# Designed miniproteins, single chains, continued (5): the designs that were tried, part 102

Each design is a single chain, and the fold is of that chain. pLDDT is the mean over its residues in the fold that is shown.

## One batch from the design tools (miniprotein)

Design m19543
Fold by ESMFold2-Fast:
Structure m19543 (fold): chain A 92 residues (1-92)
Amino acid sequence: SSRKEKILEFTEQVAEELEKIADELLREAEETPDPVESAKLRAIGEELRKLAEEIRKEGEEAAKNNLDPSPFVASLRPRIEEALRRGRERGE
């Protein structure tokens, strides 16, 4: 694939996964009777949604500037992995 295509495919796939986890957390926040747990789940869900939008924007900018996909993806990976871990482990 082209460099642009590779960047956009990566960032879109990551954004979709973050949004999916965020939607699940926000749904659980609505269902929990504990207001403290509800607030925590909502905060994490909102954080993941914001990161998804940020990742999409960074991908668009990187593609527009014809950046090398390999160092770009490598620079995002720790942030993405930490966010996915926190979302799945509910705030670790």
Scores: mean pLDDT 87

Design m19544
Fold by ESMFold2-Fast:
Structure m19544 (fold): chain A 75 residues (1-75)
Amino acid sequence: GAAAGAAALHDLAKELGEDRELTAEEAAQLIVERSKNKEAGEIAARGAVEGVRRGGLEGRQTLRQMAAASAAAGG
């Protein structure tokens, strides 16, 4: 439930250099801001938010993979 979602967003926030609870929207906005290509970053971020809504546990893994890929590609 809510606790699992909060833990996923907390882990994502640490990956983005934030040590606070973020909403999915705030995390998406930070990913876009850090992306070299804002259009591609916005699409990826929207997909991640939708994944949280639809995917439960699987959506959590997808978000983590996307965050890691964005960090590696975006620098």
Scores: mean pLDDT 59

Design m19545
Fold by ESMFold2-Fast:
Structure m19545 (fold): chain A 95 residues (1-95)
Amino acid sequence: MSPEVLEVEVRASLATMSLTIAKKALEKAETKEELEEVVKRLEELIEELERLIEEAERLVATGEEEARTLLEQLRELLKEAEELKKEAEKKLKEL
């Protein structure tokens, strides 16, 4: 495995953990302050995932076959993070 692919894989794993934490925080959120914190966390996660996707696309372009699976995983994580942010924003508007 190339060091660059390994770095993206580690960061993708951390992003997965961050998404899980944000999802659980959203499920337990009862106040506007808690929901605002979830939205901010998801905004930061989305920015990180967009950077990781760009890096994974670059690795795929250079022939790193292992990066293709990471790219697919990162795109799915981004989709989930964006959907979770929409849910958090809806709950925030209702409080």
Scores: mean pLDDT 86

Design m19546
Fold by ESMFold2-Fast:
Structure m19546 (fold): chain A 88 residues (1-88)
Amino acid sequence: DAAEKALKEGEKEGEEAAKHAEESSKRPGLEGITGAVGGAISAIGAGVQAMIDAHRAGLSREEAMEKGYEATSEQAKRATEAAKKAGA
């Protein structure tokens, strides 16, 4: 089962990512860069996931791309609002 294999690989990658995040939190000066990169990856991931979900739902390529843009835009808006709340 390809899905079961992907889930097991995802669990392994999640464990390694958690270990790297723990190491990154111990390195002063890299935490800001790591946060910015993580935010960008998260926004891109949301867009890609929305396109995959749209494709699975039988939507056209054009509709799937539109859903991807919407998801990326929403994640970017959330990041901007969080920054405004954190910033003076």
Scores: mean pLDDT 61

Design m19547
Fold by ESMFold2-Fast:
Structure m19547 (fold): chain A 64 residues (1-64)
Amino acid sequence: AEALKQDYEEQMAKVGPLYPGRKSEAIKDLQEWLKSKGFDPGEIDGVYDEDLNRAMVEYEKSLL
């Protein structure tokens, strides 16, 4: 749990600010990382959208 929280915090630090429609390589890395953890971020396109937000919320719930 603690190691997973730290890993997630490191990913958030790398990706920077998240807002609808933001496109970056760091967001694409986050999408691939979440998929590797068994969460569905939707399309791996580097765009912050509703599917990625949902996957992040589900991952954060898994830390509780």
Scores: mean pLDDT 77

Design m19548
Fold by ESMFold2-Fast:
Structure m19548 (fold): chain A 94 residues (1-94)
Amino acid sequence: SHMRERLLREAGELLLQLYSAPLEGAEERLRRLAELARELGWEEAAAAFEKAAEDPSALTEEEEQVMAEFILEVFEAMGLMELFRELQRIAEAL
């Protein structure tokens, strides 16, 4: 569980960074999210993130849905309070 919690936290931090600065470093963040998704057993989400890193416009609705389900799972697993705290931190930095 400790390793899973660490992977989920890293994924959540990368997702929040992607939303705050989507244009710069997005490719690298998406590739790292693919690695984390794979390690968490989300193989379809990992493939979708890798494809998004190359060309986000090539994503199918099904691939976008799998990515959205992974994002929701990560945010739920991190807990609403931790996400609120991180969003406040990002908002104060910008």
Scores: mean pLDDT 77

Design m19549
Fold by ESMFold2-Fast:
Structure m19549 (fold): chain A 110 residues (1-110)
Amino acid sequence: SAREAKVAAVRAVPEEVREGTARLLAEALERALAAPSEEEAEAILREMEARIEAEHPGEGLLVADFLAGLAYEALERGLAVEEVAERYGLSEAEKRAVEAALELARRWDA
């Protein structure tokens, strides 16, 4: 399946790149959640994407897109972040990024 292929591609990314990207993503998403406006939140996310691409070209955005995709899957299926983390074998940093992405998606869908 497309999801299984994406999981395999992300697992092929070095652990240091996956963990580094997850931390950058989690920190930026948490800052976006705390932002006083959607405009400021969007600016934070835009800066984060540029930073991820600069620090981990190609591979970083693949990891970030995967984690964001898991947050949307959790939102659509009503799954807890903990269940998604167990299912996909996520690290604490990756789980943190998915949790922040899910909360941000909930905020913007309101």
Scores: mean pLDDT 85

Design m19550
Fold by ESMFold2-Fast:
Structure m19550 (fold): chain A 96 residues (1-96)
Amino acid sequence: MEEEIEKLAEEFKKAMRDYVTALANGDEEKAREALKKMFETVDKLIELVDPEKRSELVSVFAATVLNAIGALLEGRVDEAIRDVDYGAEKMKEIAK
């Protein structure tokens, strides 16, 4: 279970990084692909966690997405990537 959670957290981190990078480059197709992978990964994480932790996990996911998009809209791509990395680590800690 821990190995699967770690794998899914890394897949989420990669998908969200790919999403931010695609948006910054105007690559709409890669952005859609990354977004789909991101939601698939989060759905899997939600399935693996205790029901009591699901609300916290979803809240961290939502905050991570909003913070990353906010940074990107202000042209702060490196900050958006850092926000993604931090959020993925928090989601992993909650899901453990």
Scores: mean pLDDT 82

Design m19551
Fold by ESMFold2-Fast:
Structure m19551 (fold): chain A 94 residues (1-94)
Amino acid sequence: MVDEIEERKAKIIELLEEGKYEEAEEEIRKLWEEMPEHVKEAIRNGLLDILGVDELTDEQVLELLFIHYEAVARSEKNLNYDDTVELMKKYYEE
């Protein structure tokens, strides 16, 4: 399962590098749906705390994950989690 998740993340990055955004979004959705509930809750709660918002829908979490993977795929710097968080905040800023 862990190795399968990492392989699927690599596939998402490859799809984004190829500009296949719709296919990447579908793979991110499938990965999210297959995650254990406690992992989903941990990710959602982390994003809630980071963004300072009261709630996030699954659709909003998927959009934030898309931004994360797109940032990784497009960055020559190997973006860390903190760099990705700044990009996510900009997405939700006015």
Scores: mean pLDDT 70

Design m19552
Fold by ESMFold2-Fast:
Parts: sequence; structure tokens; C-alpha cells
Structure m19552 (fold): chain A 80 residues (1-80)
Amino acid sequence: MIEKALELAKKALEAAKEGDGEKAAEYAGLAAVYLSEAGVDEGVKEAQKAADEAGKNGDGRESAIAAAEALVKAAEKALE
């Protein structure tokens, strides 16, 4: 489950970097589901933040990228 969450978190980050807020929010939301099933509460919080920031149009791109990077880091830490 956590490996799948990390894969989805990385996809959310790529979408955020490309400016595709809809896909970034979708991938971050899916990562939250897998992290929740794995019991990674801090990862779920980061995934919810990444989805929220990705949903902000235009001016939120840098914040969306930063939130997605934090999500990737949280998922990587959960695998340790």
C-alpha cells in the first residue's frame, strides 16, 4: 500500500510541475486513500494539503509543487 502511495505521490508531483492541477489533485487524493489504509496519518495530512493546493487555479503552482514534494517525502519516510 505505501509503495502505491509513493507512486501516486510522484505522479501528483509531476502533474503539479506540468501545471495540471486536476491530475495533481486526483493523484494526491488517491495517495491519501492508500496512506490512510496503511495507517500513515501524517502522510494523509500531506496528501490532503497537496490535493487542496493543486485545486487552486493559476497562482498556486509553486505551492502545489511544494505540497506535492512534502507528500513524496512523507510517503518515502513511511517506507522506512
Scores: mean pLDDT 79

Design m19553
Fold by ESMFold2-Fast:
Structure m19553 (fold): chain A 88 residues (1-88)
Amino acid sequence: APSDETIDRAIEGMRAGGGLGQYIADSAEAGRKVGKALEGTQVAIDAANAAYEGAPEEVIQSILDKAEKLGPEVREAARKAYEAARAA
């Protein structure tokens, strides 16, 4: 499992994107604190897991494709989460 630090970096990446990314980041943080499977929490966890495992491009693209179905802003938030987690 990814470290709390890696997940926190993923959430920070989403927040830095603004707009819907900030909403998703707030949702992810709330979900972590109360143990609820919120939309933002799942995006942050998936991105952090991909970064932690050094996932191949196909896995990253799958996460982005799932996020895209929720909207282009959600896809962008997922990419920023992955990049921030990978940089940690």
Scores: mean pLDDT 65

Design m19554
Fold by ESMFold2-Fast:
Structure m19554 (fold): chain A 67 residues (1-67)
Amino acid sequence: GRAALLTALAELRRHLGDRVLSKEEIKEVIRELASGEVAEQLVELLDQLEAERLTGAEFYDRAAALL
């Protein structure tokens, strides 16, 4: 559900810090921190973004706007 995705996005933001990462690098971190449907939904949200590189905070803000 939306709450589980927001919780996972917040943990991802905390783990990534202020680093600018590629989508592929962020997908690797998603796979380490989340599993199953939550991981798949986070990857889908990331793929909906037009940015090639972003911070954890940017991913959180943009993905949360899509939920």
Scores: mean pLDDT 82

Design m19555
Fold by ESMFold2-Fast:
Structure m19555 (fold): chain A 74 residues (1-74)
Amino acid sequence: MVVEQARKVAEAAVEKAKASSPEEREKLLEQLRKEVEELKKNKEEIAKEFGLSLETVDKVIEIAEEAIEKIEEI
């Protein structure tokens, strides 16, 4: 399930960030922000390409943004 996979990836990213140096954490944040930007920009196209509902794509974006916020608070 895509949402559960996104949650697992987000949790792993937050744990990795907690164990990382400040430089590695910034690199991870840059990558995550880039991925979220691409998802937001191409939301409808991504939904159709992967056979997902817009609601599912929105939930994935929400999960990723929450992970970014948690990492920024470390």
Scores: mean pLDDT 81

Design m19556
Fold by ESMFold2-Fast:
Structure m19556 (fold): chain A 77 residues (1-77)
Amino acid sequence: ISEEEAEEIARRTGERVYENLLKAGAPEDVAKKIAERAEQTVRDGLLRGLHPGVAETAGMMLALADYVIEVEGLPDL
């Protein structure tokens, strides 16, 4: 996969995360922060040779974990 393709897939995943979090009632700043982290995770995974579907799933799972932590107020370790 090229860097350009990785960036496109990552960006699309970040947009999906952002929109889904806003629909779930997350504040815009929280949704943006989580979406940006998910986008970065997907991009890094793709550049390391992960299959696009695997990288997207990892990004979505990370977003879910981050959202739960934000809602529960638990710090990450």
Scores: mean pLDDT 76

Design m19557
Fold by ESMFold2-Fast:
Structure m19557 (fold): chain A 65 residues (1-65)
Amino acid sequence: SLAEKSAQQDVEDFKKLIDEENDEEARKIYEKNLPKATSDIDKGFIAGVAMLYLAVKRVVERRKA
């Protein structure tokens, strides 16, 4: 289904981001919330939220530099 494919893509995109950034905090957020997910859609949503956190963090850090 489209929702399952979208969720899988979000998870893969998030894994790529944490690997590229080596961001332990983003990884911890994902791991902490993953056990609360009961479906691939929920897992994708959690990955999306973690990616948004990472994006906001970069913007805030850039603004302070």
Scores: mean pLDDT 67

Design m19558
Fold by ESMFold2-Fast:
Structure m19558 (fold): chain A 58 residues (1-58)
Amino acid sequence: MDNEKKMKEAVELGLKLIEEGASLADAARTAANYGLEQGLSPEQASEAARRAVEEYRA
């Protein structure tokens, strides 16, 4: 199954939560947990959470 699509969905969820007023830490945690539920590895889930935070800072 396409892990890139799952990572993109996790990143988008994290960004949406930050835009809605969640803390960076809470948004990152939620994005990582979502990625794990979708079948991403812990490493991939952590990377998706990191990308969400970095994109918000850009």
Scores: mean pLDDT 80

Design m19559
Fold by ESMFold2-Fast:
Structure m19559 (fold): chain A 100 residues (1-100)
Amino acid sequence: SAMAEKEKEEKLIEELGEEAGVKSEEEREKFKKLMETALKLGKKVEELAKLKGEKVKDPEKIKELIKEAKKLIDELLKMGVPEEELKSIREELDKIEKEL
């Protein structure tokens, strides 16, 4: 399962890199790191959505996932992603944390 997910992610990153016209090895590595970080953030957001739907809330697990998601947002900002692109995700995470 973990290997299958990694292979699927690698294929998606390769396809997106081709569509973006990434031509140099250095640009390809930078794009790969950016997309891997974005995919990790997406997985944390999906996990939070699943936990929000559970009958029994685990506030500690939700708080930890929010912390991990915020760390990934900070990594994306360091990679040059504009804060405006991440603002909606950050605001959603803050809303979930406030509702705990």
Scores: mean pLDDT 78

Design m19560
Fold by ESMFold2-Fast:
Structure m19560 (fold): chain A 82 residues (1-82)
Amino acid sequence: MSPEAEEFLKAIEEEAKKLEKPFENGEEALEFIVEVLKKVFPDNPKVQALTNSSLNEVLPVLEELGIDPEKVAEIIEKNSLK
């Protein structure tokens, strides 16, 4: 896994632990993923240029950073039950 992917997965897990309520659906989780990406990669112009929270916009960025979307979904699901 890339260093960027490891940093993002750690950050999204920590941010998810700060949530007061679990995610209700995948669209809400996707928007949260984009917000964490922008926090973790403030100097990445491609990440900062994400203006619409859609799979078509987010998946190519995750692939470029070497982030496994399945691992992201697992972290979200685990923290959504808390």
Scores: mean pLDDT 73

Design m19561
Fold by ESMFold2-Fast:
Structure m19561 (fold): chain A 60 residues (1-60)
Amino acid sequence: EELKAKFYETAANAARSLSEALQKRADMASPETRDVLRKAAEQLRKEAEYNEKKASEIKK
C-alpha cells in the first residue's frame, strides 16, 4: 500500500507538470490546436486531482 500511494503521488505530480506544459503550448498554438491542447490540459489536471485523492485514501 505504501508503494501504491507513492506511485499515485508521482503520477499526480507528473500529470500536473504535463498539464501546465500543455497549457503554455496552447497559448502559442493556432486556434484549432489551442482548443485541443486546452482540453488535454484540463483532463490532465483532473487526473492529477484524482490521483492525489487516491494517494490520500491509501495512506493511513
Scores: mean pLDDT 80

Design m19562
Fold by ESMFold2-Fast:
Structure m19562 (fold): chain A 90 residues (1-90)
Amino acid sequence: GLAYTNRGNAKFNLGDYQGAIEDYTEAIKIYEKINNKEGVARAYYNRGLAKLKLDDYQGALEDYSIIVEKFPETKYAKDAKKTMEKLVLS
């Protein structure tokens, strides 16, 4: 989980948002298998940010809603909710 998260963060910083999404997706799968709720929420949050950089607002909303609904106890839930409120402009 952590290695994919770190590589995804590096790709994000280089502007490789698609590569970051792929690495965060792998991090989510690993963290879910080991029941690391903070790792899952962080990876969903970072994947949502990468999707926003690609103007994939729908994909970002889906990732943020998972954090709010399934991981409300994590620090990422508050940030995800605020970001969702900004994105619901129809």
Scores: mean pLDDT 85

Design m19563
Fold by ESMFold2-Fast:
Structure m19563 (fold): chain A 84 residues (1-84)
Amino acid sequence: MEELKKKIEELREKAKRYGELAQKLSDVDPKVAELAQKAIEAYVSAINYAEAGDEEKFNSYIKDAETLEKELQKAVEELKKRLE
């Protein structure tokens, strides 16, 4: 359980970072901001299931969050190309 608490804190920090990114990019690219918001929601769901002790659902939502994170990283790179 203590190791799970550490993982939950790391996920909360990731959610905060994506929230800041979404806020900064909302006026520049609303689609990238929406993608960041979806990633935050997946991380929040994962945290809730982890705290409930449902590791199977936790792992499922983490996988969804990682997929959304990859899409977000790609979208940020495409945005950088449009600004150059």
Scores: mean pLDDT 78

Design m19564
Fold by ESMFold2-Fast:
Structure m19564 (fold): chain A 77 residues (1-77)
Amino acid sequence: MVSNVTIEKDGDKVVATADLEIPVSQLPALLEAVLSVPGVVSAEAVDVTPTRARLVITAESEEAAEKAIEKAKETAA
């Protein structure tokens, strides 16, 4: 599950954050999926536990950030 999604402009970039409820074993696949979205600069998981993590995405545009979040939702389902 993906929840508490926030997308904000940070200078010339867009930063999206979300809370993830997924098994840690699925986290690498989710990060690869997010990084495959055109316009995504970086993706990181922080505060990782066996069932939860916080996702931090840096993107070139709001559209890229929104697509990255949708990709995370698809992968976390």
Scores: mean pLDDT 82

Design m19565
Fold by ESMFold2-Fast:
Structure m19565 (fold): chain A 78 residues (1-78)
Amino acid sequence: LKESMEKVLKETIQFFLDASKSVKEVETAYQFLKDYLLATERKAKELGNEHTVEAIREALKYLDELTKKKIAELEKAA
């Protein structure tokens, strides 16, 4: 279950960032996904769901790393 949740979150992040064709679109997708993940993490902490919190934390790290990589690639292509 934890592995499935982490995988789905990472695939969703990759899909939205891959659909973004400009730096502004990437930044918009990043902010939306970050806000969503942080809100979900807060809810999971309130419910004491440690496995969900861990999956979201890994997804947040992945979001940060993939966003930086995507922006760098777009800046090189400009």
Scores: mean pLDDT 82

Design m19566
Fold by ESMFold2-Fast:
Structure m19566 (fold): chain A 89 residues (1-89)
Amino acid sequence: PVADWTPEQIKAIAEEKKAQHDKFIEKLLAEGKISEKEAEEARKDPEGFERKVMREKAREAGVSEAEVEARFAELAAQKAQLQQQLAQS
């Protein structure tokens, strides 16, 4: 569980994940598979980009928008808790 992790470990994992995500986006942009606007949005808001993809897939699977919004709220609450723990350390 997250409570067992040090603030440094949480930060290092987050930074590594972001670096890998940014590198992948740059590769897609260089190959012309995505637009510069999509690349900028994905870099600035990786969670927003993932939410958009998840929302579209959930809609196709017949999941209600209310259920999708509830899950986004849960993820946002978890992220806020992690950021609060990092700020206190």
Scores: mean pLDDT 70

Design m19567
Fold by ESMFold2-Fast:
Structure m19567 (fold): chain A 67 residues (1-67)
Amino acid sequence: MADAARGEQIYKAAFAHLAKELGLPAPEDLAPEAVREMLRDPGKFGLPDRDWTPQAIADIVAFVASQ
């Protein structure tokens, strides 16, 4: 089950530094589907290439959608 609160914690832990360096928009300004695409192919978007679990992707997308 997707969990927006868990997604917020993952987003802050994984993306706080990168958001500052890359000038990523605030979560409320992101489209949930765009975030899903970024996390499926993170290297293409300049994000760290890491093993995002389907659950982690769902949780982060739920957090973004809740904004």
Scores: mean pLDDT 69

Design m19568
Fold by ESMFold2-Fast:
Structure m19568 (fold): chain A 87 residues (1-87)
Amino acid sequence: SDAENIEGARILLLTLADRVAAGEDAAVPLLRQAVEGLRDWLTKRGLLTPELEALIDRILAAADARDAATVRELVTQLSRLALELAA
């Protein structure tokens, strides 16, 4: 289901954010790839709103800055909004 896919993405993104917080350099490109994969999936499902796109862009910027705390906050906001739109 859409809800299961969104929850899976949330768990993956938060796990990768924790690895960034731990100083794992390899986690940054994996986090970016996972966020881009989520953007592509949301686009194909017709769920990508301007608000979700803005959150995704902010997550990518925070990942590049290695700001794991901001990534976690924005991922939580993104998953909540995506679940509301998928309902």
Scores: mean pLDDT 88

Design m19569
Fold by ESMFold2-Fast:
Structure m19569 (fold): chain A 65 residues (1-65)
Amino acid sequence: GAAEDAARRKAGQALSKEALAIMKELGPDATVLVGQEGDDLFATVTNGDKVVTLRGKADGTVERV
C-alpha cells in the first residue's frame, strides 16, 4: 500500500545517503553493492581492506551491521 511504499522509499533514501557518506569517508576508490533480503535493503561499501555493511529496514530505519 501507499504507507509501505513510502516506508520503502524512505529506507532506500536513508540507506543511499548513509552509503554515500561512507563512500566519501573511505575515499574515491570506494565501491558499493546493493542487495535486498526480504523487505530489508543492504548496501556494502568497500575500499581495499575496509568493508562497511548497512541495513535499511522496512520501517525506514538504517543500521550498520
Scores: mean pLDDT 78

Design m19570
Fold by ESMFold2-Fast:
Structure m19570 (fold): chain A 97 residues (1-97)
Amino acid sequence: SMNEILLLFYATVLGGSVSTAQIALKRGKTDVARAQLQDALAILDDIIDMLKQMGYNSEASQLDSLRRQAQDLLARGDYDGAIQQLNQAISIARNVA
């Protein structure tokens, strides 16, 4: 369906932000990494809303939990922890699509 294609597109964009953050972090650009992870959290909010609209309430709840954990880790400066939570969210979103 068009919704599944759109979900896959958003999951791909989310993955791009996370990958860019990982590269920035390896290069010591923590400001760039933080900005990319903040963008990733915003994209994840859009994915959660899409999943709820599509009736995938269980998956939406899982992603919301991962999003909250990633936000808390990012606030503490645990970029690797935040990335791990976001990668789990990407996997769940891709499995639905």
Scores: mean pLDDT 90

Design m19571
Fold by ESMFold2-Fast:
Structure m19571 (fold): chain A 66 residues (1-66)
Amino acid sequence: MIEELERLLALAAILNPDPEFQAKLSELAKAVEEGRYDEALELLETIKERLPEELAERIRKVIEEL
């Protein structure tokens, strides 16, 4: 996983200390590491409503660039 994505995911975790949210965030990171980009984008959609719009857009763009 690239450093930029790691920083964005860390920021998301700080903003949302909910265990369910953090579990999904970990699944998203794992999906990206394993090259499962479609699954990573699907996971992002499930947590998008719990993120600031700007942060969600940045995470999506980084995954799409991979």
Scores: mean pLDDT 79

Design m19572
Fold by ESMFold2-Fast:
Structure m19572 (fold): chain A 96 residues (1-96)
Amino acid sequence: MAAIEEAVAALKPEADALAATVSAEDRAAVTAALLRRAVLEARERLEEELAAAPTDELRLLLHALDQALEIIDNPGAATIEAAQEAVEERRRELAA
């Protein structure tokens, strides 16, 4: 968990700097690339943690990261709604 939080925190200054210094078109593309990199790095660390100590919380978080990648690759209201439903369904499965 801490490693994922550190990876996300490390990208926040870069995202903030881009919002100030890059054109709107370039900002969208670079922000998407940074978010994708952050999610992939977090997912790799989470997979290592899951292999060492499998828990339902880690499985749910891994699923949420997979849904975040779908949103980054296919941005839109429909993708966001589908991702939210998928995460909620997984949470329900793990709670049962």
Scores: mean pLDDT 69

Design m19573
Fold by ESMFold2-Fast:
Structure m19573 (fold): chain A 59 residues (1-59)
Amino acid sequence: MVERLEAEARELRERSEELRRLGEEKGPSYYAAGGVLEAGATASEMLAERAREERERLE
């Protein structure tokens, strides 16, 4: 579970960085899309951290 959330967060951050590059070349709408993906990555990272803490307490 934790590993899956971390993988999803990593994927979202990579896509956000790519959209940020496209924003520099093609316009601000790509920056907005990148921001949404970055927010999703942060949420997944927070969930992964919580899940890791719960696993440590149960072990």
Scores: mean pLDDT 75

Design m19574
Fold by ESMFold2-Fast:
Structure m19574 (fold): chain A 109 residues (1-109)
Amino acid sequence: TTVNLDTASVTFTSTGPANAVATGQKTVYAAGGETITANGTAQVTATNDATVTATGSMSGNWTTGTSAAKAVAGGGETVTLTVTNTGKAGATDQDVTVGMILQVTATPV
């Protein structure tokens, strides 16, 4: 399932397949095919194949083996991600470190 975060800051940590929906400033746990969507500032720690989508700014580095962990952000807010993926199923769930640096580039006219 999809996790939607509709407030300025939340923290999420995941250690396996989970279905979670959160609104407000919360700590949410999701992994294993979970999709996290955040509006505003989000602090995310995910394990075991999680997807994070945020409508704010994001910074960090992405290092992945074979997992489907993913992070997307936009806008002018800040999202901090930490993802560790230690799967139990096949070669698709391996150690993953997630952090992304996203910048909005505008060309002056």
Scores: mean pLDDT 36

Design m19575
Fold by ESMFold2-Fast:
Structure m19575 (fold): chain A 80 residues (1-80)
Amino acid sequence: SKEEEIEKIKKEIREVVFEMADHALGIISLVTQRLGDEREGRKLTPEEQAAIDAALAEHNRRIAELQKKYDELVKKLKEI
């Protein structure tokens, strides 16, 4: 039924939003750690800096993918 399809899409939207929140928390953790190290005068190695940048890039990539999925699910919900 249309009602079952709507409830399924709503569940998928909640799961996508939860995954986006998890990645956002990962970004906050990495940024906070970097700022703490800078404030304490800890010099990151080029390898440590590259690892943090790669982790941030991966979280941002995943958020972008999840945002596209969110937009597609919202569009499907509006077309029902």
Scores: mean pLDDT 89

Design m19576
Fold by ESMFold2-Fast:
Structure m19576 (fold): chain A 81 residues (1-81)
Amino acid sequence: MATVSVYPIEDVPVPEEWKPVVAEASKDYDMVRVMRFEPDELGRAMRELAEAVYRASGYPTVVLDEESTLLIGVKKDDPGI
């Protein structure tokens, strides 16, 4: 249902136009965790839950691809939730 991958901020697989937004949101972090959800009702609910959990835990988050992709700023030694 969700695919999870982790990338250095400079190597995150998003369009170049989104890289400054990701970098700004993740200023104090080394890496970005990318979570891709299905573009259906269940996928949206799971993405909203994941976003809320990460945000409540103090992680910077960005939502892309019509709200189906969640990016989370993480530190190299902090795998996140």
Scores: mean pLDDT 71

Design m19577
Fold by ESMFold2-Fast:
Structure m19577 (fold): chain A 80 residues (1-80)
Amino acid sequence: MLSPEQRAAVARISEATAEAIENKVPAEEWLARVREILSEVLSPAQVEAVMAAMRAAVEATGSIEAGTLAGVAAIAALGA
């Protein structure tokens, strides 16, 4: 199960992603916002791992939705 901190990170990322989709925010700006959110609740090493997964998905697909799914999966892996 996800920790309360990991759950909070997922919720805040989901909110940032929804706003980015609604406002057609560039992927790089969205990634910068996600990094800020993760840095408040995760260790530096965990932030790097999650951001790497999200960036790889965005680069492969061009989709911030795919980036978000990869990020959520990476955060879940930290809780396992």
Scores: mean pLDDT 80

